# Designed miniproteins, single chains, continued (2), part 53

Each design is a single chain, and the fold is of that chain. pLDDT is the mean over its residues in the fold that is shown.

## One batch from the design tools (miniprotein)

Design m5936
Fold by ESMFold2-Fast:
Formats: C-alpha cells, sequence, structure tokens
Structure m5936 (fold): chain A 72 residues (1-72)
C-alpha cells in the first residue's frame, strides 16, 4: 500500500477531494486529512500511476503549487 499526501495552500480540502475523485482508478480512494490536505490511498502501483497526473490537474485547476509526499 501507498499513501500520497497532497496539500494545496489556500484551497479547501473538500474542493481538492471533489476534483480528484473522478480521476481515481479502481482501488484508490481519496480522504480529507487536513483543511487543505487530501490523501490518496491504494496499492503502490495504482497510486504511482496517477499521482503525477492528479497533481498536475490540481495545480492547473487551482493555480497553486501542490506539496506532495508519499509513504508506504
Amino acid sequence: MMIATITLPGVPASEIKAAVEPLLPPGVTAQVVGPETVELVGESDAVMAVVDRIVRHLEERFGRKARVTTRS
């Protein structure tokens, strides 16, 4: 399993979650864990396959630089 933590300063976590949910593959879920922070949770291969695309989409949509960390 892998957890990708995505923070977008100034963007509510609920809006981040709503923006990522349609982009999630089977077996990956999104959870609000802070006011501006969402975690993607799933198998390492599935999370790694989508994290860069999701981050790019969020940065383009919200005009903010994302902070991203991953852990197993």
Scores: mean pLDDT 85

Design m5937
Fold by ESMFold2-Fast:
Structure m5937 (fold): chain A 65 residues (1-65)
Amino acid sequence: SFAAELEARYEAERTDETLLALAEEMGKRLLELVEKNPEKADVEEVRKFIEEQLEELRRELEERA
């Protein structure tokens, strides 16, 4: 499953860079699901939310470096 693949990647390399890459991949998959079901959610609103959360995560990781 997709979740098992993400878990395996994180177990192989437990770094902040890996966490960010996994978060980006999850966001991409969530957006794909919403785009397939636009009647259930506002695609543009979800896209903006994902972008804002990823940017916040990047800033947090950069501050820890």
Scores: mean pLDDT 74

Design m5938
Fold by ESMFold2-Fast:
Structure m5938 (fold): chain A 105 residues (1-105)
Amino acid sequence: AARAAEIEAAGRRLAGVVALTATYEAARFAGLPREELERLLRETGEAQVAAGLLTPEEAERLVRIALEDEAALIRIRDIMSRTSDPAALPEIAAEVAALARQAVA
C-alpha cells in the first residue's frame, strides 16, 4: 500500500534524525569539547547514511544545525515529540525536513 510505504519511509528518516539529535544531547550533557562534538556528529551522520536512514545532504544539514543553530535542533525535537501516531509520520517528517532546510538556508 502506498500509504504504508510512505509511513515506513518517514519512520526511517525520522530514526536518522533522532540518532543525530540524541547524539548531540548526550554529548552536550557529558560536556564534550566542540572538536569531539563535531567529530561525533559527523560520524553519527555518516552512520545514518550508511544505514540508509538519511541522504548525505540530509545528514550534512542536520550536523550543521546541531553545531550552528541549537534553537532549530530543539524545534525539530519538539516537532518529533508532538505525536506517537505512526499515521502522522509522513507529515512530521515533511515538517522536520522543511524546518531543517529553512535553518541552513
Scores: mean pLDDT 83

Design m5939
Fold by ESMFold2-Fast:
Structure m5939 (fold): chain A 91 residues (1-91)
Amino acid sequence: AEDLYREGVKAFEKGEYEKAIELFDKAIQESKDPELIARAYALKGLAYSNLGEYDKAAEYFQKAADIFEKLGNKELAESFRKFAEYLKEQS
């Protein structure tokens, strides 16, 4: 899971957003670490935002926010929820 997450980050940094999304999906499926899953959802949302897919981006930021809230990171959860709401306004 961590290796797939790192490969996804590298693809994202190269602007290979569709490949990054696929790698983050695999990382999410293989991981039992809620923090890694939340980070992968957030980066998947950011990748969709870069592709102009604002509704999907908002959905994945909301998924990240829900996990961060369960982990006790309420401020981070609220930040992702606000960004998700902003992206819905762009759609």
Scores: mean pLDDT 85

Design m5940
Fold by ESMFold2-Fast:
Structure m5940 (fold): chain A 65 residues (1-65)
Amino acid sequence: SLKEKAEKLAREAFLHIQNGDYDRALELLEEAKKLAPDHPLVQKLIEFLEKYSSDPELQEKAKKL
């Protein structure tokens, strides 16, 4: 299903966020958003990246999650 594919992409994006690969995480989340824009995990992770992608202190905090 589309929701299952979106969740898989969102989970892969989360691993990339943990590794500091924000560009790859964003690409995966954009694909997930196309499949299930209302998915809670997809929305939360996109909001997280939009807020934290330009803040070095928050980026370091994200790596510890």
Scores: mean pLDDT 76

Design m5941
Fold by ESMFold2-Fast:
Structure m5941 (fold): chain A 88 residues (1-88)
Amino acid sequence: GKSFTVKPREFLDVDDNKEYAVTVDGKTYLLKPGEKVPLEAGILEVINGKVPVADTLDGSGAKWVPAEEAKFKKGLLVGDKTLTVTEV
């Protein structure tokens, strides 16, 4: 599959039916449907209907806010490291 980079503090949208390989700091992690994301990579998992909002975040203590109309679907919030993402 094609690879693309996601910069720090960007959201990566992921499909619930697709697998992704995420590389950060020279380490590659697999994102599979229904499996947990690797917190060691500084990645936050975002579930549909609940999203972190910059105006609502309390620094590094991210708080999930219920979306009024599901403004954002399931995705990943990138921390302070650049990610390389490949669709499997």
Scores: mean pLDDT 59

Design m5942
Fold by ESMFold2-Fast:
Parts: structure tokens; C-alpha cells; sequence
Structure m5942 (fold): chain A 93 residues (1-93)
């Protein structure tokens, strides 16, 4: 699956502190996962995290808000994670 491969590569780039590369991979994962709400929401949360590392807080907030909306349709665990990340990033701006 192309979308899951980009999610995994993005997460690896994030661990390596290659934040701009992580952003590119997560954006591709989101684009390719339009029919998979779980994968799309996970990619949006990780995109927000990568943007936070780049100190792009307003952009990170936007993607966390999109993740929250999708996570409402997926399940409570992912929703809690998305909401927690959104609240934390709002305190940094």
C-alpha cells in the first residue's frame, strides 16, 4: 500500500529529525488515503507533529483540527490523541 509506505517513511523521517522530509511524506500519505479515514487521520496527526517541530504552529493547528474531525468517525482512542495534540499546540502560539 503506497499510502501506508509514505506514513511509515514519514514517521522514520520524524525520528531522524528530518522534519521537512517528514512533512512531504505525510502529505503524500494523506493524498493517497482519501478512502481510508483511519490512515488519513493518523497521517494528519503526524503531519501536525512534524509542523510543530518546524514551529509552524498555525499550520499544525489546522491539520490537528482536520484530524479531530476525521477521528470522530474512526474511534475514541484516535480522537483523544488528536484532541490532546491540538490542545498542546494551541498553548505554544
Amino acid sequence: DEAINYLVEGMQALKEKNYEKAVEYFKKAIELSKDDKLLQAKALINLGKALEKLEKYEEAIKYYEEAVELAKEVGPGLLDLAEENLEKVKKKK
Scores: mean pLDDT 87

Design m5944
Fold by ESMFold2-Fast:
Structure m5944 (fold): chain A 62 residues (1-62)
Amino acid sequence: LEEKEEELRKILLEKGLSEEQVNAILEDLRKGKISEEQGALLESLKLSDEEKDLLIEIVKMA
């Protein structure tokens, strides 16, 4: 789980998110829920299918 979170963090930072925004997203994923704000932010990033799969896997492991 932690290794996958680290990989997602790197991807989100490379896409221009701040560390604060990335931490908020990861916190939501660990709780198995994504807030409206974080969901909209993720949608705006136009994640690839592989990036979306990583996000889903983190939620399932939480």
Scores: mean pLDDT 76

Design m5945
Fold by ESMFold2-Fast:
Structure m5945 (fold): chain A 57 residues (1-57)
Amino acid sequence: KTPKDYAKKAKEYAKQGKSDEALLYAADASVKELQEELGISKEQARFLQKLGKELKK
């Protein structure tokens, strides 16, 4: 799996209302791929990645 695959999965789960799964996939995605797939800023992508990493603890 690539970081882009993880960003795509995060988007799919978010659309399904599965916020926990979306965040877990966002944690493993790169900031760049989250920006591309979700159409968000670098700061927003970093924030989602950080939230996903915290959820994995």
Scores: mean pLDDT 78

Design m5946
Fold by ESMFold2-Fast:
Structure m5946 (fold): chain A 103 residues (1-103)
Amino acid sequence: MIKELEERAEKLEERLEELIERAKELLEKIKAGEISVEEAKERLLELEIELGVALVELGVLKLVAKKLKNEELEKKLEKLREKIKELEELLKEAKEEIKKREA
């Protein structure tokens, strides 16, 4: 296993955990009425941009892991894909809650 790829996967995991917590906090603040629609949109956009960056990084790591036939890294990256899916669902829910307030 290339140590650099393991370090990149670990950093991506830490980033995704941070983004998931930020998304959960945003969603709760939107539901509670503790944040303006304008501020909620800005925070959502920031999280969507960070999600895009994480998706690119995961894609690169998955391609390299597959070429190296590194099954341990591939398994770790599949777990990171599940974290990305959780983040995607949280951001979709936040977007729908914002739309309800604009109506």
Scores: mean pLDDT 86

Design m5947
Fold by ESMFold2-Fast:
Structure m5947 (fold): chain A 71 residues (1-71)
Amino acid sequence: MREQVRAEVERAAAADPSTLDILLEVGAKRLGIKPEDLKDPEVRQKALDAAIDYFLELGEEGKRHARELAA
């Protein structure tokens, strides 16, 4: 499941770079990270992982939300 959600997220980010920014915001909100801290590549990776985990928690709905971010 995680690999499938990750693939959908990576595909969406590749198609629209603004999708990456949205994912970073979602992950940052989940972890309580300030937007300025997203300038750190390690913090950005944690935020992306948190966003992917959030969509995983939603299961099938998570895949739908990942596709909606790409739309």
Scores: mean pLDDT 70

Design m5948
Fold by ESMFold2-Fast:
Structure m5948 (fold): chain A 57 residues (1-57)
Amino acid sequence: SMLEEQVETLAAHLRVALAEMGVKETIPWEVLREAAREALERGLSLEETARRLAKQF
């Protein structure tokens, strides 16, 4: 579905953003996908979602 495609794209961008922020831990793909899904549902930006995830690692 279009939503699943958007989730996959945002999850990939989150992985890159977290690496650029210096997060050295291997974050499971399913965690990135769930964060991406929540971001799309709540209207959160990539940067805000990456910052929130980074605080957990």
Scores: mean pLDDT 82

Design m5949
Fold by ESMFold2-Fast:
Structure m5949 (fold): chain A 116 residues (1-116)
Amino acid sequence: MITLTESGGGTFAEGGSATLTGKISGADLSKSLVSWWSQAPGELPRLVASIGPDGKKTYDPRVAGRATISVDEAAQTVTLTLRDLRPEDTATYYLVVYVGEKSVLAFGEGVELTVV
């Protein structure tokens, strides 16, 4: 069973920075696609950033230049840093881990980020 523990949510000032952290157990991160998704009220879930098992990073255009995703395989952690925060960054953020070899998809419970 894959267990995801997320932290770093809260209320932040516009123009500030937030760091969301995910701890992952039960998955080999060297073989996993790890991604952060956001769901704002009334909107569909949308990809924020991902990192593949090959280290390839993908960012949604709305956060390009403001976001950084990183994985520490030894610590089994993934971080998403959002800079220059905007009110439209207000959403629930979900950590998602996909293990392709096992066809297993795991979702975190979500962390709420509010920008005021």
Scores: mean pLDDT 85

Design m5950
Fold by ESMFold2-Fast:
Structure m5950 (fold): chain A 65 residues (1-65)
Amino acid sequence: SMDVQELLEKAERYFEEAEKLRQKAKEMEESGTASPEEVKRLLFEADVLEGLARIMRGVADLLAR
C-alpha cells in the first residue's frame, strides 16, 4: 500500500547490479587474469545485493498483502 512500486524498482536495480557483478566475475575467472580473491569479492558483493533485493521484495509483498 505504501510505496510498493519504489521498493520493487529498488529491488530490480539491485538484482541488475548483482547480475552485472556475477557476469564480471565470470569473465575475470575465464580470462585467468584476476586473483581468486577478486572473483570472490565480486561474488560476495553480488550475494549481498541479491539478499537486499529479496528483502525489499518481501517488504513490498507484505505491504501489498
Scores: mean pLDDT 85

Design m5951
Fold by ESMFold2-Fast:
Structure m5951 (fold): chain A 57 residues (1-57)
Amino acid sequence: DDLTEAIRRVIELVEQARKLALEGDTEGARRLVEEAKRVGREAGVDVDVSDIEALIE
């Protein structure tokens, strides 16, 4: 199921972004957040990364 694969990809990107944000890699985290939002948007999946965005702002 394409939707299930998109959800899996979003989860992986969000997990990587959170790790980078906690390590202080703000630019890396931001890029992964943008990619997760892109994948979610294309698949019609809502992506909540507000906690990560709070860490990198």
Scores: mean pLDDT 81

Design m5952
Fold by ESMFold2-Fast:
Structure m5952 (fold): chain A 83 residues (1-83)
Amino acid sequence: SIPMTEEEKKAIKFTAYALRAIGNLIDGYIKAKENGDVSYIEKGYEEALRIIDEALKEGYITPEQAERFKADLEKAKEEMLKE
């Protein structure tokens, strides 16, 4: 097996949580478009925020990274709601 450093393990964990958070927001957007109901975007956003808070609690990301990511998710949500 390919050896992983502790830094690589943290980077992989961060990437996994980031993709999961983004995926929930995108899934919410798709459901909003399919159902004509923008509340699915809000549900996807709330789930994304919970995933980021979980990553922060588990120590996979820093508070500063969490704040920046939440700001990016909020901006993405606002753009989705304008369409």
Scores: mean pLDDT 85

Design m5953
Fold by ESMFold2-Fast:
Structure m5953 (fold): chain A 85 residues (1-85)
Amino acid sequence: SEALAEIDRLMQESLLRFNAILHQVKDPAKAAELSALAVQWARQAVEMRKRIAENQSDPEKVKKLLDELRAQQEEALARADALAA
């Protein structure tokens, strides 16, 4: 429950940040890459949410999956920032 709420929070935070970055991008090719990156991140988060839901009885595994998702979020946002530069 708490882990699933955290994923929802990470998703909302990522969408807000992707939207803010996209607003700054005027190059249509870079905007397309940013949009594709946001879609890929959303799919990864949905898959991770499902895996965490299936492993709620294993707190160590849930922690590892959340740590992996946070690392993936940081990488995706770093790529988005690089595209906007």
Scores: mean pLDDT 84

Design m5954
Fold by ESMFold2-Fast:
Structure m5954 (fold): chain A 66 residues (1-66)
Amino acid sequence: MYEKIKEIAEEPFKEVNEETKKRFAQLDKEGADREETIRFIADSLRRIGDVLDEAIKKVKEEEAKK
């Protein structure tokens, strides 16, 4: 189970991680305020949740095929 979820989520997680790092650097460079930074963190957490939810759905779809 976990191995299959990991396989599906691996690339999306990598993309989210790279985008998060890039955005943090941009916010720091632009002098973003506390609210903007917190909002970005909240949005990043939601994206991670979406990646996990999608991976679980894909695993269930594969199981339904068998």
Scores: mean pLDDT 73

Design m5955
Fold by ESMFold2-Fast:
Structure m5955 (fold): chain A 63 residues (1-63)
Amino acid sequence: GVKHWDPAKLKEQVEAVKNAQNLPELVTNAREVLKILNTPTAESTPEDQVLREEALKYAGLGS
């Protein structure tokens, strides 16, 4: 079996990136988004895929 990542946690972390007040906070939260996206998934819905694509934009800021 594979682990399923939590879409609610991913949404919260993306919101934290959007609400970041400074660059270090932005990068830290973007890195947490990337960690969630690197978790293996059992299945994805179309909604999960849209969220992943949005989250990947913010994960790039943590690179």
Scores: mean pLDDT 68

Design m5956
Fold by ESMFold2-Fast:
Structure m5956 (fold): chain A 84 residues (1-84)
Amino acid sequence: SDKEIDDLIFNLVSRIARELAETARQAKAAGLSDEQIEKLINEKYDELLRKAIEFLKSKGVPDEKINEFKELARKVAKVILKTL
């Protein structure tokens, strides 16, 4: 159902947000520069996004919903980068 797909997307976006925020916090604590942290977050974002898209496709989620997921995940990554 659409509700189950939306719940799945929300869960994946929330997990990406948590993992990126935690990665940023750990990198700051380790004394990395803002440039190094940005690179690390972008690399982590690309990895998480790829895995999530593969998962959604394996579950038969329509391309339209996968595109909605991509846009939400991108917005989350931008917010985290702005908090550096």
Scores: mean pLDDT 87

Design m5957
Fold by ESMFold2-Fast:
Structure m5957 (fold): chain A 74 residues (1-74)
Amino acid sequence: SSNEEKFEEQLEKLEELTENVSKLSKEEIDRRVNEIMAEILKILSEFDEETKKKYEEKFAEKVKELGKAAREAE
């Protein structure tokens, strides 16, 4: 669905941020993460319970990867 495609687009943005975390300021990282999180929350609100749970888990894993990369870049 279009909502699933929108979700995958936001995950790709989060992955790009993870790859470039060492090249960005903490302020820029926080700004971009907040923008992605806001869009993800809007998209998730449009899903049924089962789909929402699946995508929430996938998003949580990507956030964990970003956090690890940011910590290792310090």
Scores: mean pLDDT 81

Design m5958
Fold by ESMFold2-Fast:
Structure m5958 (fold): chain A 55 residues (1-55)
Amino acid sequence: SLEEEIKRLEEELEKLERQAVLAHINGDYQTLNELLEKIKEIERRIAELKRELAS
């Protein structure tokens, strides 16, 4: 279901955000930049699915 997909993506987003914090603390800016791009795409997908669900 759309609700299950949103929840899965939100859980994935939380994990990536935690990894991004760790990468920032460790000065791993290459990994940080890659994680921020992934976070941005997941946020976009969540927004699209939430619009679909609200229809």
Scores: mean pLDDT 88

Design m5959
Fold by ESMFold2-Fast:
Structure m5959 (fold): chain A 69 residues (1-69)
Amino acid sequence: MDEDEILERTTARFYAYYLGGQFGLPISVQQRMADDYISKFRQGKRSTSVFDQLVKDMRDKQKEIDALR
Protein backbone atom coordinates (compact mmCIF):
# COMPACT_ATOMS: atom_id res chain seq x y z
CA MET A 1 0.00 0.00 0.00
CA ASP A 2 2.33 2.71 1.26
CA GLU A 3 5.14 2.24 -1.30
CA ASP A 4 2.73 2.10 -4.26
CA GLU A 5 0.80 5.07 -2.84
CA ILE A 6 3.98 7.14 -2.40
CA LEU A 7 5.14 6.32 -5.94
CA GLU A 8 1.76 7.20 -7.49
CA ARG A 9 1.43 10.33 -5.34
CA THR A 10 4.90 11.55 -6.34
CA THR A 11 4.30 10.72 -10.02
CA ALA A 12 0.86 12.37 -10.07
CA ARG A 13 2.22 15.55 -8.44
CA PHE A 14 5.19 15.71 -10.81
CA TYR A 15 2.91 15.12 -13.80
CA ALA A 16 0.39 17.70 -12.57
CA TYR A 17 3.10 20.34 -12.12
CA TYR A 18 4.64 19.51 -15.50
CA LEU A 19 1.30 19.73 -17.35
CA GLY A 20 0.18 22.76 -15.33
CA GLY A 21 3.38 24.54 -16.27
CA GLN A 22 2.87 23.66 -19.95
CA PHE A 23 -0.72 24.99 -19.78
CA GLY A 24 0.31 28.06 -17.77
CA LEU A 25 -1.91 27.16 -14.82
CA PRO A 26 -1.28 28.91 -11.48
CA ILE A 27 0.73 26.84 -8.97
CA SER A 28 -2.18 26.89 -6.50
CA VAL A 29 -4.47 25.36 -9.15
CA GLN A 30 -1.84 22.72 -9.99
CA GLN A 31 -1.47 21.79 -6.29
CA ARG A 32 -5.23 21.65 -5.69
CA MET A 33 -5.88 19.45 -8.73
CA ALA A 34 -2.96 17.13 -7.93
CA ASP A 35 -4.00 16.70 -4.28
CA ASP A 36 -7.64 16.06 -5.26
CA TYR A 37 -6.73 13.34 -7.76
CA ILE A 38 -4.13 11.73 -5.49
CA SER A 39 -6.86 11.34 -2.85
CA LYS A 40 -8.97 9.55 -5.49
CA PHE A 41 -6.01 7.24 -6.24
CA ARG A 42 -6.35 5.74 -2.76
CA GLN A 43 -9.67 4.21 -3.86
CA GLY A 44 -8.21 2.45 -6.92
CA LYS A 45 -4.48 1.84 -6.76
CA ARG A 46 -2.70 1.90 -10.15
CA SER A 47 -5.86 3.20 -11.76
CA THR A 48 -4.95 4.85 -15.06
CA SER A 49 -8.43 6.43 -15.04
CA VAL A 50 -7.27 8.80 -12.27
CA PHE A 51 -4.40 10.05 -14.45
CA ASP A 52 -6.70 10.31 -17.47
CA GLN A 53 -9.19 12.30 -15.38
CA LEU A 54 -6.41 14.62 -14.10
CA VAL A 55 -5.24 15.29 -17.68
CA LYS A 56 -8.82 15.91 -18.83
CA ASP A 57 -9.54 18.28 -15.95
CA MET A 58 -6.28 20.18 -16.55
CA ARG A 59 -7.15 20.57 -20.23
CA ASP A 60 -10.64 21.77 -19.28
CA LYS A 61 -9.17 24.24 -16.77
CA GLN A 62 -6.69 25.53 -19.37
CA LYS A 63 -9.60 26.09 -21.79
CA GLU A 64 -11.52 28.00 -19.09
CA ILE A 65 -8.52 30.27 -18.49
CA ASP A 66 -7.99 30.76 -22.24
CA ALA A 67 -11.70 31.64 -22.69
CA LEU A 68 -11.22 34.52 -20.22
CA ARG A 69 -8.40 35.98 -22.36
Scores: mean pLDDT 65

Design m5960
Fold by ESMFold2-Fast:
Structure m5960 (fold): chain A 76 residues (1-76)
Amino acid sequence: MREKTDEIIYEDLLKAMESELARPDLLTPEEQEDIRKVIEEAKAAKSPAERVSLLVDYILTRAIDRAFERREEERK
């Protein structure tokens, strides 16, 4: 049961990250490369729980960075 739940969460998170890649106006080339690398690393992980953990950690870090950048841009 747990493994299937983690796989569903992983698929949802992966879809969210791929959605960010589909919005190039929000990402620098370096950020796009980082997202692709994280996706590759998550796909190589042996357990669904580990894959979820890797994606969640990156998404949270990215969301914080993006929120900070957006606030700076609003100042212009």
Scores: mean pLDDT 71

Design m5961
Fold by ESMFold2-Fast:
Structure m5961 (fold): chain A 78 residues (1-78)
Amino acid sequence: AALNFETAGKLHEKLGNHLEAGESYEKAGKIYEKLGNLDLAINSYEKAAKSYEKAGNKDKALDAEVKAGLLEIKKALG
Protein backbone atom coordinates (compact mmCIF):
# COMPACT_ATOMS: atom_id res chain seq x y z
CA ALA A 1 0.00 0.00 0.00
CA ALA A 2 2.61 2.62 1.03
CA LEU A 3 4.95 1.60 -1.82
CA ASN A 4 2.01 1.91 -4.26
CA PHE A 5 1.48 5.52 -3.14
CA GLU A 6 5.22 6.26 -3.56
CA THR A 7 5.03 4.82 -7.10
CA ALA A 8 1.93 6.94 -7.79
CA GLY A 9 3.83 10.02 -6.51
CA LYS A 10 6.72 9.33 -8.91
CA LEU A 11 4.32 8.90 -11.84
CA HIS A 12 2.46 12.14 -11.00
CA GLU A 13 5.83 14.00 -10.79
CA LYS A 14 6.81 12.69 -14.27
CA LEU A 15 3.47 13.95 -15.60
CA GLY A 16 3.89 17.38 -13.92
CA ASN A 17 0.94 16.70 -11.56
CA HIS A 18 2.74 18.16 -8.53
CA LEU A 19 -0.35 18.47 -6.29
CA GLU A 20 -1.35 14.82 -6.86
CA ALA A 21 2.30 13.78 -6.35
CA GLY A 22 2.34 15.58 -2.97
CA GLU A 23 -0.95 13.91 -1.94
CA SER A 24 0.40 10.47 -2.95
CA TYR A 25 3.67 10.93 -1.02
CA GLU A 26 1.72 12.24 2.01
CA LYS A 27 -0.45 9.08 1.97
CA ALA A 28 2.71 6.93 1.81
CA GLY A 29 4.16 8.90 4.76
CA LYS A 30 1.02 8.32 6.86
CA ILE A 31 1.14 4.55 6.20
CA TYR A 32 4.89 4.29 6.99
CA GLU A 33 4.32 6.35 10.19
CA LYS A 34 1.47 3.98 11.22
CA LEU A 35 3.82 1.00 10.64
CA GLY A 36 6.55 2.65 12.76
CA ASN A 37 8.95 2.96 9.80
CA LEU A 38 10.14 6.44 10.72
CA ASP A 39 12.88 6.74 8.06
CA LEU A 40 10.48 5.97 5.19
CA ALA A 41 7.79 8.19 6.71
CA ILE A 42 10.26 11.14 7.00
CA ASN A 43 11.46 10.63 3.41
CA SER A 44 7.87 10.42 2.09
CA TYR A 45 6.78 13.61 3.92
CA GLU A 46 9.90 15.45 2.61
CA LYS A 47 8.97 14.38 -0.96
CA ALA A 48 5.38 15.53 -0.32
CA ALA A 49 6.66 18.95 0.86
CA LYS A 50 8.80 19.41 -2.29
CA SER A 51 5.90 18.38 -4.53
CA TYR A 52 3.52 20.78 -2.73
CA GLU A 53 6.11 23.60 -3.13
CA LYS A 54 6.23 22.91 -6.91
CA ALA A 55 2.41 22.97 -6.93
CA GLY A 56 2.48 26.41 -5.22
CA ASN A 57 0.65 25.10 -2.14
CA LYS A 58 2.77 26.65 0.62
CA ASP A 59 0.42 25.61 3.45
CA LYS A 60 0.51 21.89 2.54
CA ALA A 61 4.28 22.08 1.96
CA LEU A 62 4.83 23.58 5.43
CA ASP A 63 2.50 21.00 7.04
CA ALA A 64 4.46 18.13 5.43
CA GLU A 65 7.81 19.67 6.52
CA VAL A 66 6.50 19.96 10.12
CA LYS A 67 5.41 16.29 10.07
CA ALA A 68 8.86 15.20 8.85
CA GLY A 69 10.56 17.34 11.54
CA LEU A 70 8.39 15.92 14.33
CA LEU A 71 9.22 12.36 13.20
CA GLU A 72 12.96 13.22 13.18
CA ILE A 73 12.59 14.36 16.82
CA LYS A 74 10.68 11.15 17.65
CA LYS A 75 13.48 9.06 16.05
CA ALA A 76 16.15 10.97 18.05
CA LEU A 77 14.29 10.31 21.35
CA GLY A 78 14.41 6.52 20.84
Scores: mean pLDDT 87

Design m5962
Fold by ESMFold2-Fast:
Structure m5962 (fold): chain A 94 residues (1-94)
Amino acid sequence: DREEVLRELDARIDEAIAAGDGEKSVKLTLLKTLLESGILSPEEARELLALVEAGASMDELADTLARRAGMSDAEIEALSSTERVAEAAKRRLK
């Protein structure tokens, strides 16, 4: 399952690069990195991949990650998208 999701992400990253979609390639590379690091489960990575394919912004992706990590609305509003991702990653690390 994890290896299947990693292959899917690699294929989608390659497609985004070939299409010149730098924003999508960055979002997909983030998901791959979080899955490889064990911060996301394969199921969570697939759910977030579906959001990216549906056209979710980096802000929407960062907000989803932050909420899944147990961050409050007040914490999310206080942070930039990059800071939300970093804080979510810290909270998911054992």
Scores: mean pLDDT 80

Design m5963
Fold by ESMFold2-Fast:
Structure m5963 (fold): chain A 95 residues (1-95)
Amino acid sequence: DEKIKQGQHYLSLGNGYLDSGDYEKAIEYYNKALSLLPKDSKDAAEAYQNLGDAYFKLGDYEKAIEAYKKALSIDPSNEEAKENLRKAQEKLKKL
C-alpha cells in the first residue's frame, strides 16, 4: 500500500528530527505518519511512543500522556511507554 509506505517514510523523518533534537519538526512528521499508517499497526504504536517523547522534551506533558496512552492502547506490553507515561504524569502533577 502506497499510503503505508509514505507513512513509514514520514515516521523515519520524524525519528531523524527526534534524534537531532528538533522536537517540533519530529511532532509534525509523526502526525503526518499517523494520518497515513493503519491505526493499530506496529508503526503507529512507534509513532505514538516517539510523539510522546517529543512532547515530553518540549514540556508538553499533557500531550505526552495522551500519545503514550495511544501507544499503550496498541501495545499494552510496552514497558518503556508505561514508564514514560508515569514520568509525564509525575511532571504534570508537580506543575
Scores: mean pLDDT 90

Design m5964
Fold by ESMFold2-Fast:
Structure m5964 (fold): chain A 74 residues (1-74)
Amino acid sequence: MEELEKLVEEAKKLAEEWAELTGNKEEAEKAKKALDELLEEAKKLPEEEQKEVVEKLKKSVEALKKGIELLKKE
């Protein structure tokens, strides 16, 4: 659970950074809301399913980091 919460917080920070770079606040707010909903839903899942959510979130965070890095270098 703690790892999932940490990933959600990291994803929210990345979404804010993405919005700041692109000027698209609305997309960032949608992403944050979806992340909060995902976290609440995941808390109700068995531990095995929570681990799968964590792995999917890790991949999403890595993809978002790469996208932000590309934006900054352009």
Scores: mean pLDDT 77

Design m5965
Fold by ESMFold2-Fast:
Structure m5965 (fold): chain A 96 residues (1-96)
Amino acid sequence: KKKEEIKKVLAEFFNRAVELLSRRYTPEEVARVLGPLADGIVRAYKAVDEGKFDEAIKALKEGAQRALELVPDPEVQRELQRLYDEAIKKIKEIAK
């Protein structure tokens, strides 16, 4: 059940990030930012399947940090950071 709940948080975070970026940027710009984030999410999913919740959190942090560095607008960067902070909080609560 914890694995399913964490995967749901990861999927919701990614979907919200796609929605945020797609409102502000072209498909090419969205793909550039989402590449590192998607890589982080895929690595996090694999870690969750293995019961390695700390590794899942690290993978998400790495992907999100790389994605944030690629966001040109400070307002969008702040909103993406907020979505990330909410996701990390939820994952840590579930992983206990």
Scores: mean pLDDT 87

Design m5966
Fold by ESMFold2-Fast:
Structure m5966 (fold): chain A 70 residues (1-70)
Amino acid sequence: MKKKLEEAAKKRLEAARKGLEEMISKITDPAMREKLKKYFEEVLKMIEEGLKELVERAIKEGVSLDDLLS
């Protein structure tokens, strides 16, 4: 159960990361691009940790996978 939710979350985070990289690549200033990349990378790590905690808590509360994903 947990592994299935974790894989779904990982795929969504990976898609979001690629989307952010695409946006950043359109920025012509290399210094600004690097700063934004580091900032978003930090934010994505915080989101990943928070999402992992939420999934674990939902499982402990007996929430169904369908309810959690919808």
Scores: mean pLDDT 71

Design m5967
Fold by ESMFold2-Fast:
Formats: C-alpha cells, sequence, structure tokens
Structure m5967 (fold): chain A 66 residues (1-66)
C-alpha cells in the first residue's frame, strides 16, 4: 500500500466530501478527481486546521505508474 499520494485542500465541508466518497463506494465506483497533476483515486478524507480554520483535505492515490 506504499504508493505516491497527493493531498488536496478543498473548500468543501468535511461531511460533504466524506459523503461523496461514501456514495461512490456504495455504487461500486471510485471517486476520481482530475487535477493539474493528473487523475487520482480518492482514498481518504480528513479535517485539518490551516491557519486556525477548518479545511477538508483529500488524499488521492495518483493513477500514474512508474
Amino acid sequence: MDRETYKLEVEVPFAEAQKWLKEALESGRKLILETEYGRGNVIHISDQLVDGKKKSVVTMAMLSEE
């Protein structure tokens, strides 16, 4: 399970982001995000404090081989 992961800070409430991941998994699909860094499979969502403000951080397993 040691793969290169990318963490993306999103301006979405933690509960909302977690719901997206749950809905994708319940439908038998992966939650895929397209970013400037390529396509990533969302594997984890966490709450993080950035400059005293709550932010949602999405951890993506990048869909790139090497």
Scores: mean pLDDT 70

Design m5968
Fold by ESMFold2-Fast:
Structure m5968 (fold): chain A 82 residues (1-82)
Amino acid sequence: SEELEKLKKELIKVEVLIGLFEIARTGTDLVIEGAKKLADPEKAAKLVAEEEAGKKETEEQIAELKKKKEELEKKIKELEEK
């Protein structure tokens, strides 16, 4: 089914995007860890706050993509089951 193939391609795209955002989130965690080790506590606190704000936005994008993944998986399953 052409419709099934299209949905499977969209699922792959969503999975790739989730993976990329999860890598970005992990990178941000490493930056936060590094920032906490800075000798200047005021600069450390500011950088940690800025990076944690960016992490929250990334986590919101991951959550949205995971919902889209679940919807695509459900549609694919319904088409494969009949």
Scores: mean pLDDT 84

Design m5969
Fold by ESMFold2-Fast:
Structure m5969 (fold): chain A 71 residues (1-71)
Amino acid sequence: MSQEEFAKRSRELFKEIEELLKPHYSQEEIEKILKEIENAAVRLHLAGASREELVEFLEKKLEELKKELEE
């Protein structure tokens, strides 16, 4: 995956997560959740995760949040 593809795909996934959270959380809570996800992704990157693995992590987070909010 190219750096440009990674930047675009990660931005799209963060936007999808934000939109999913909007009906359930305040803007301040959404910003906190997004920051926690960003911090987790940074930790994975520092541990040697590939761009593909980081995108997969974000896709998995989106799926987990969908399951939690559709209980």
Scores: mean pLDDT 82

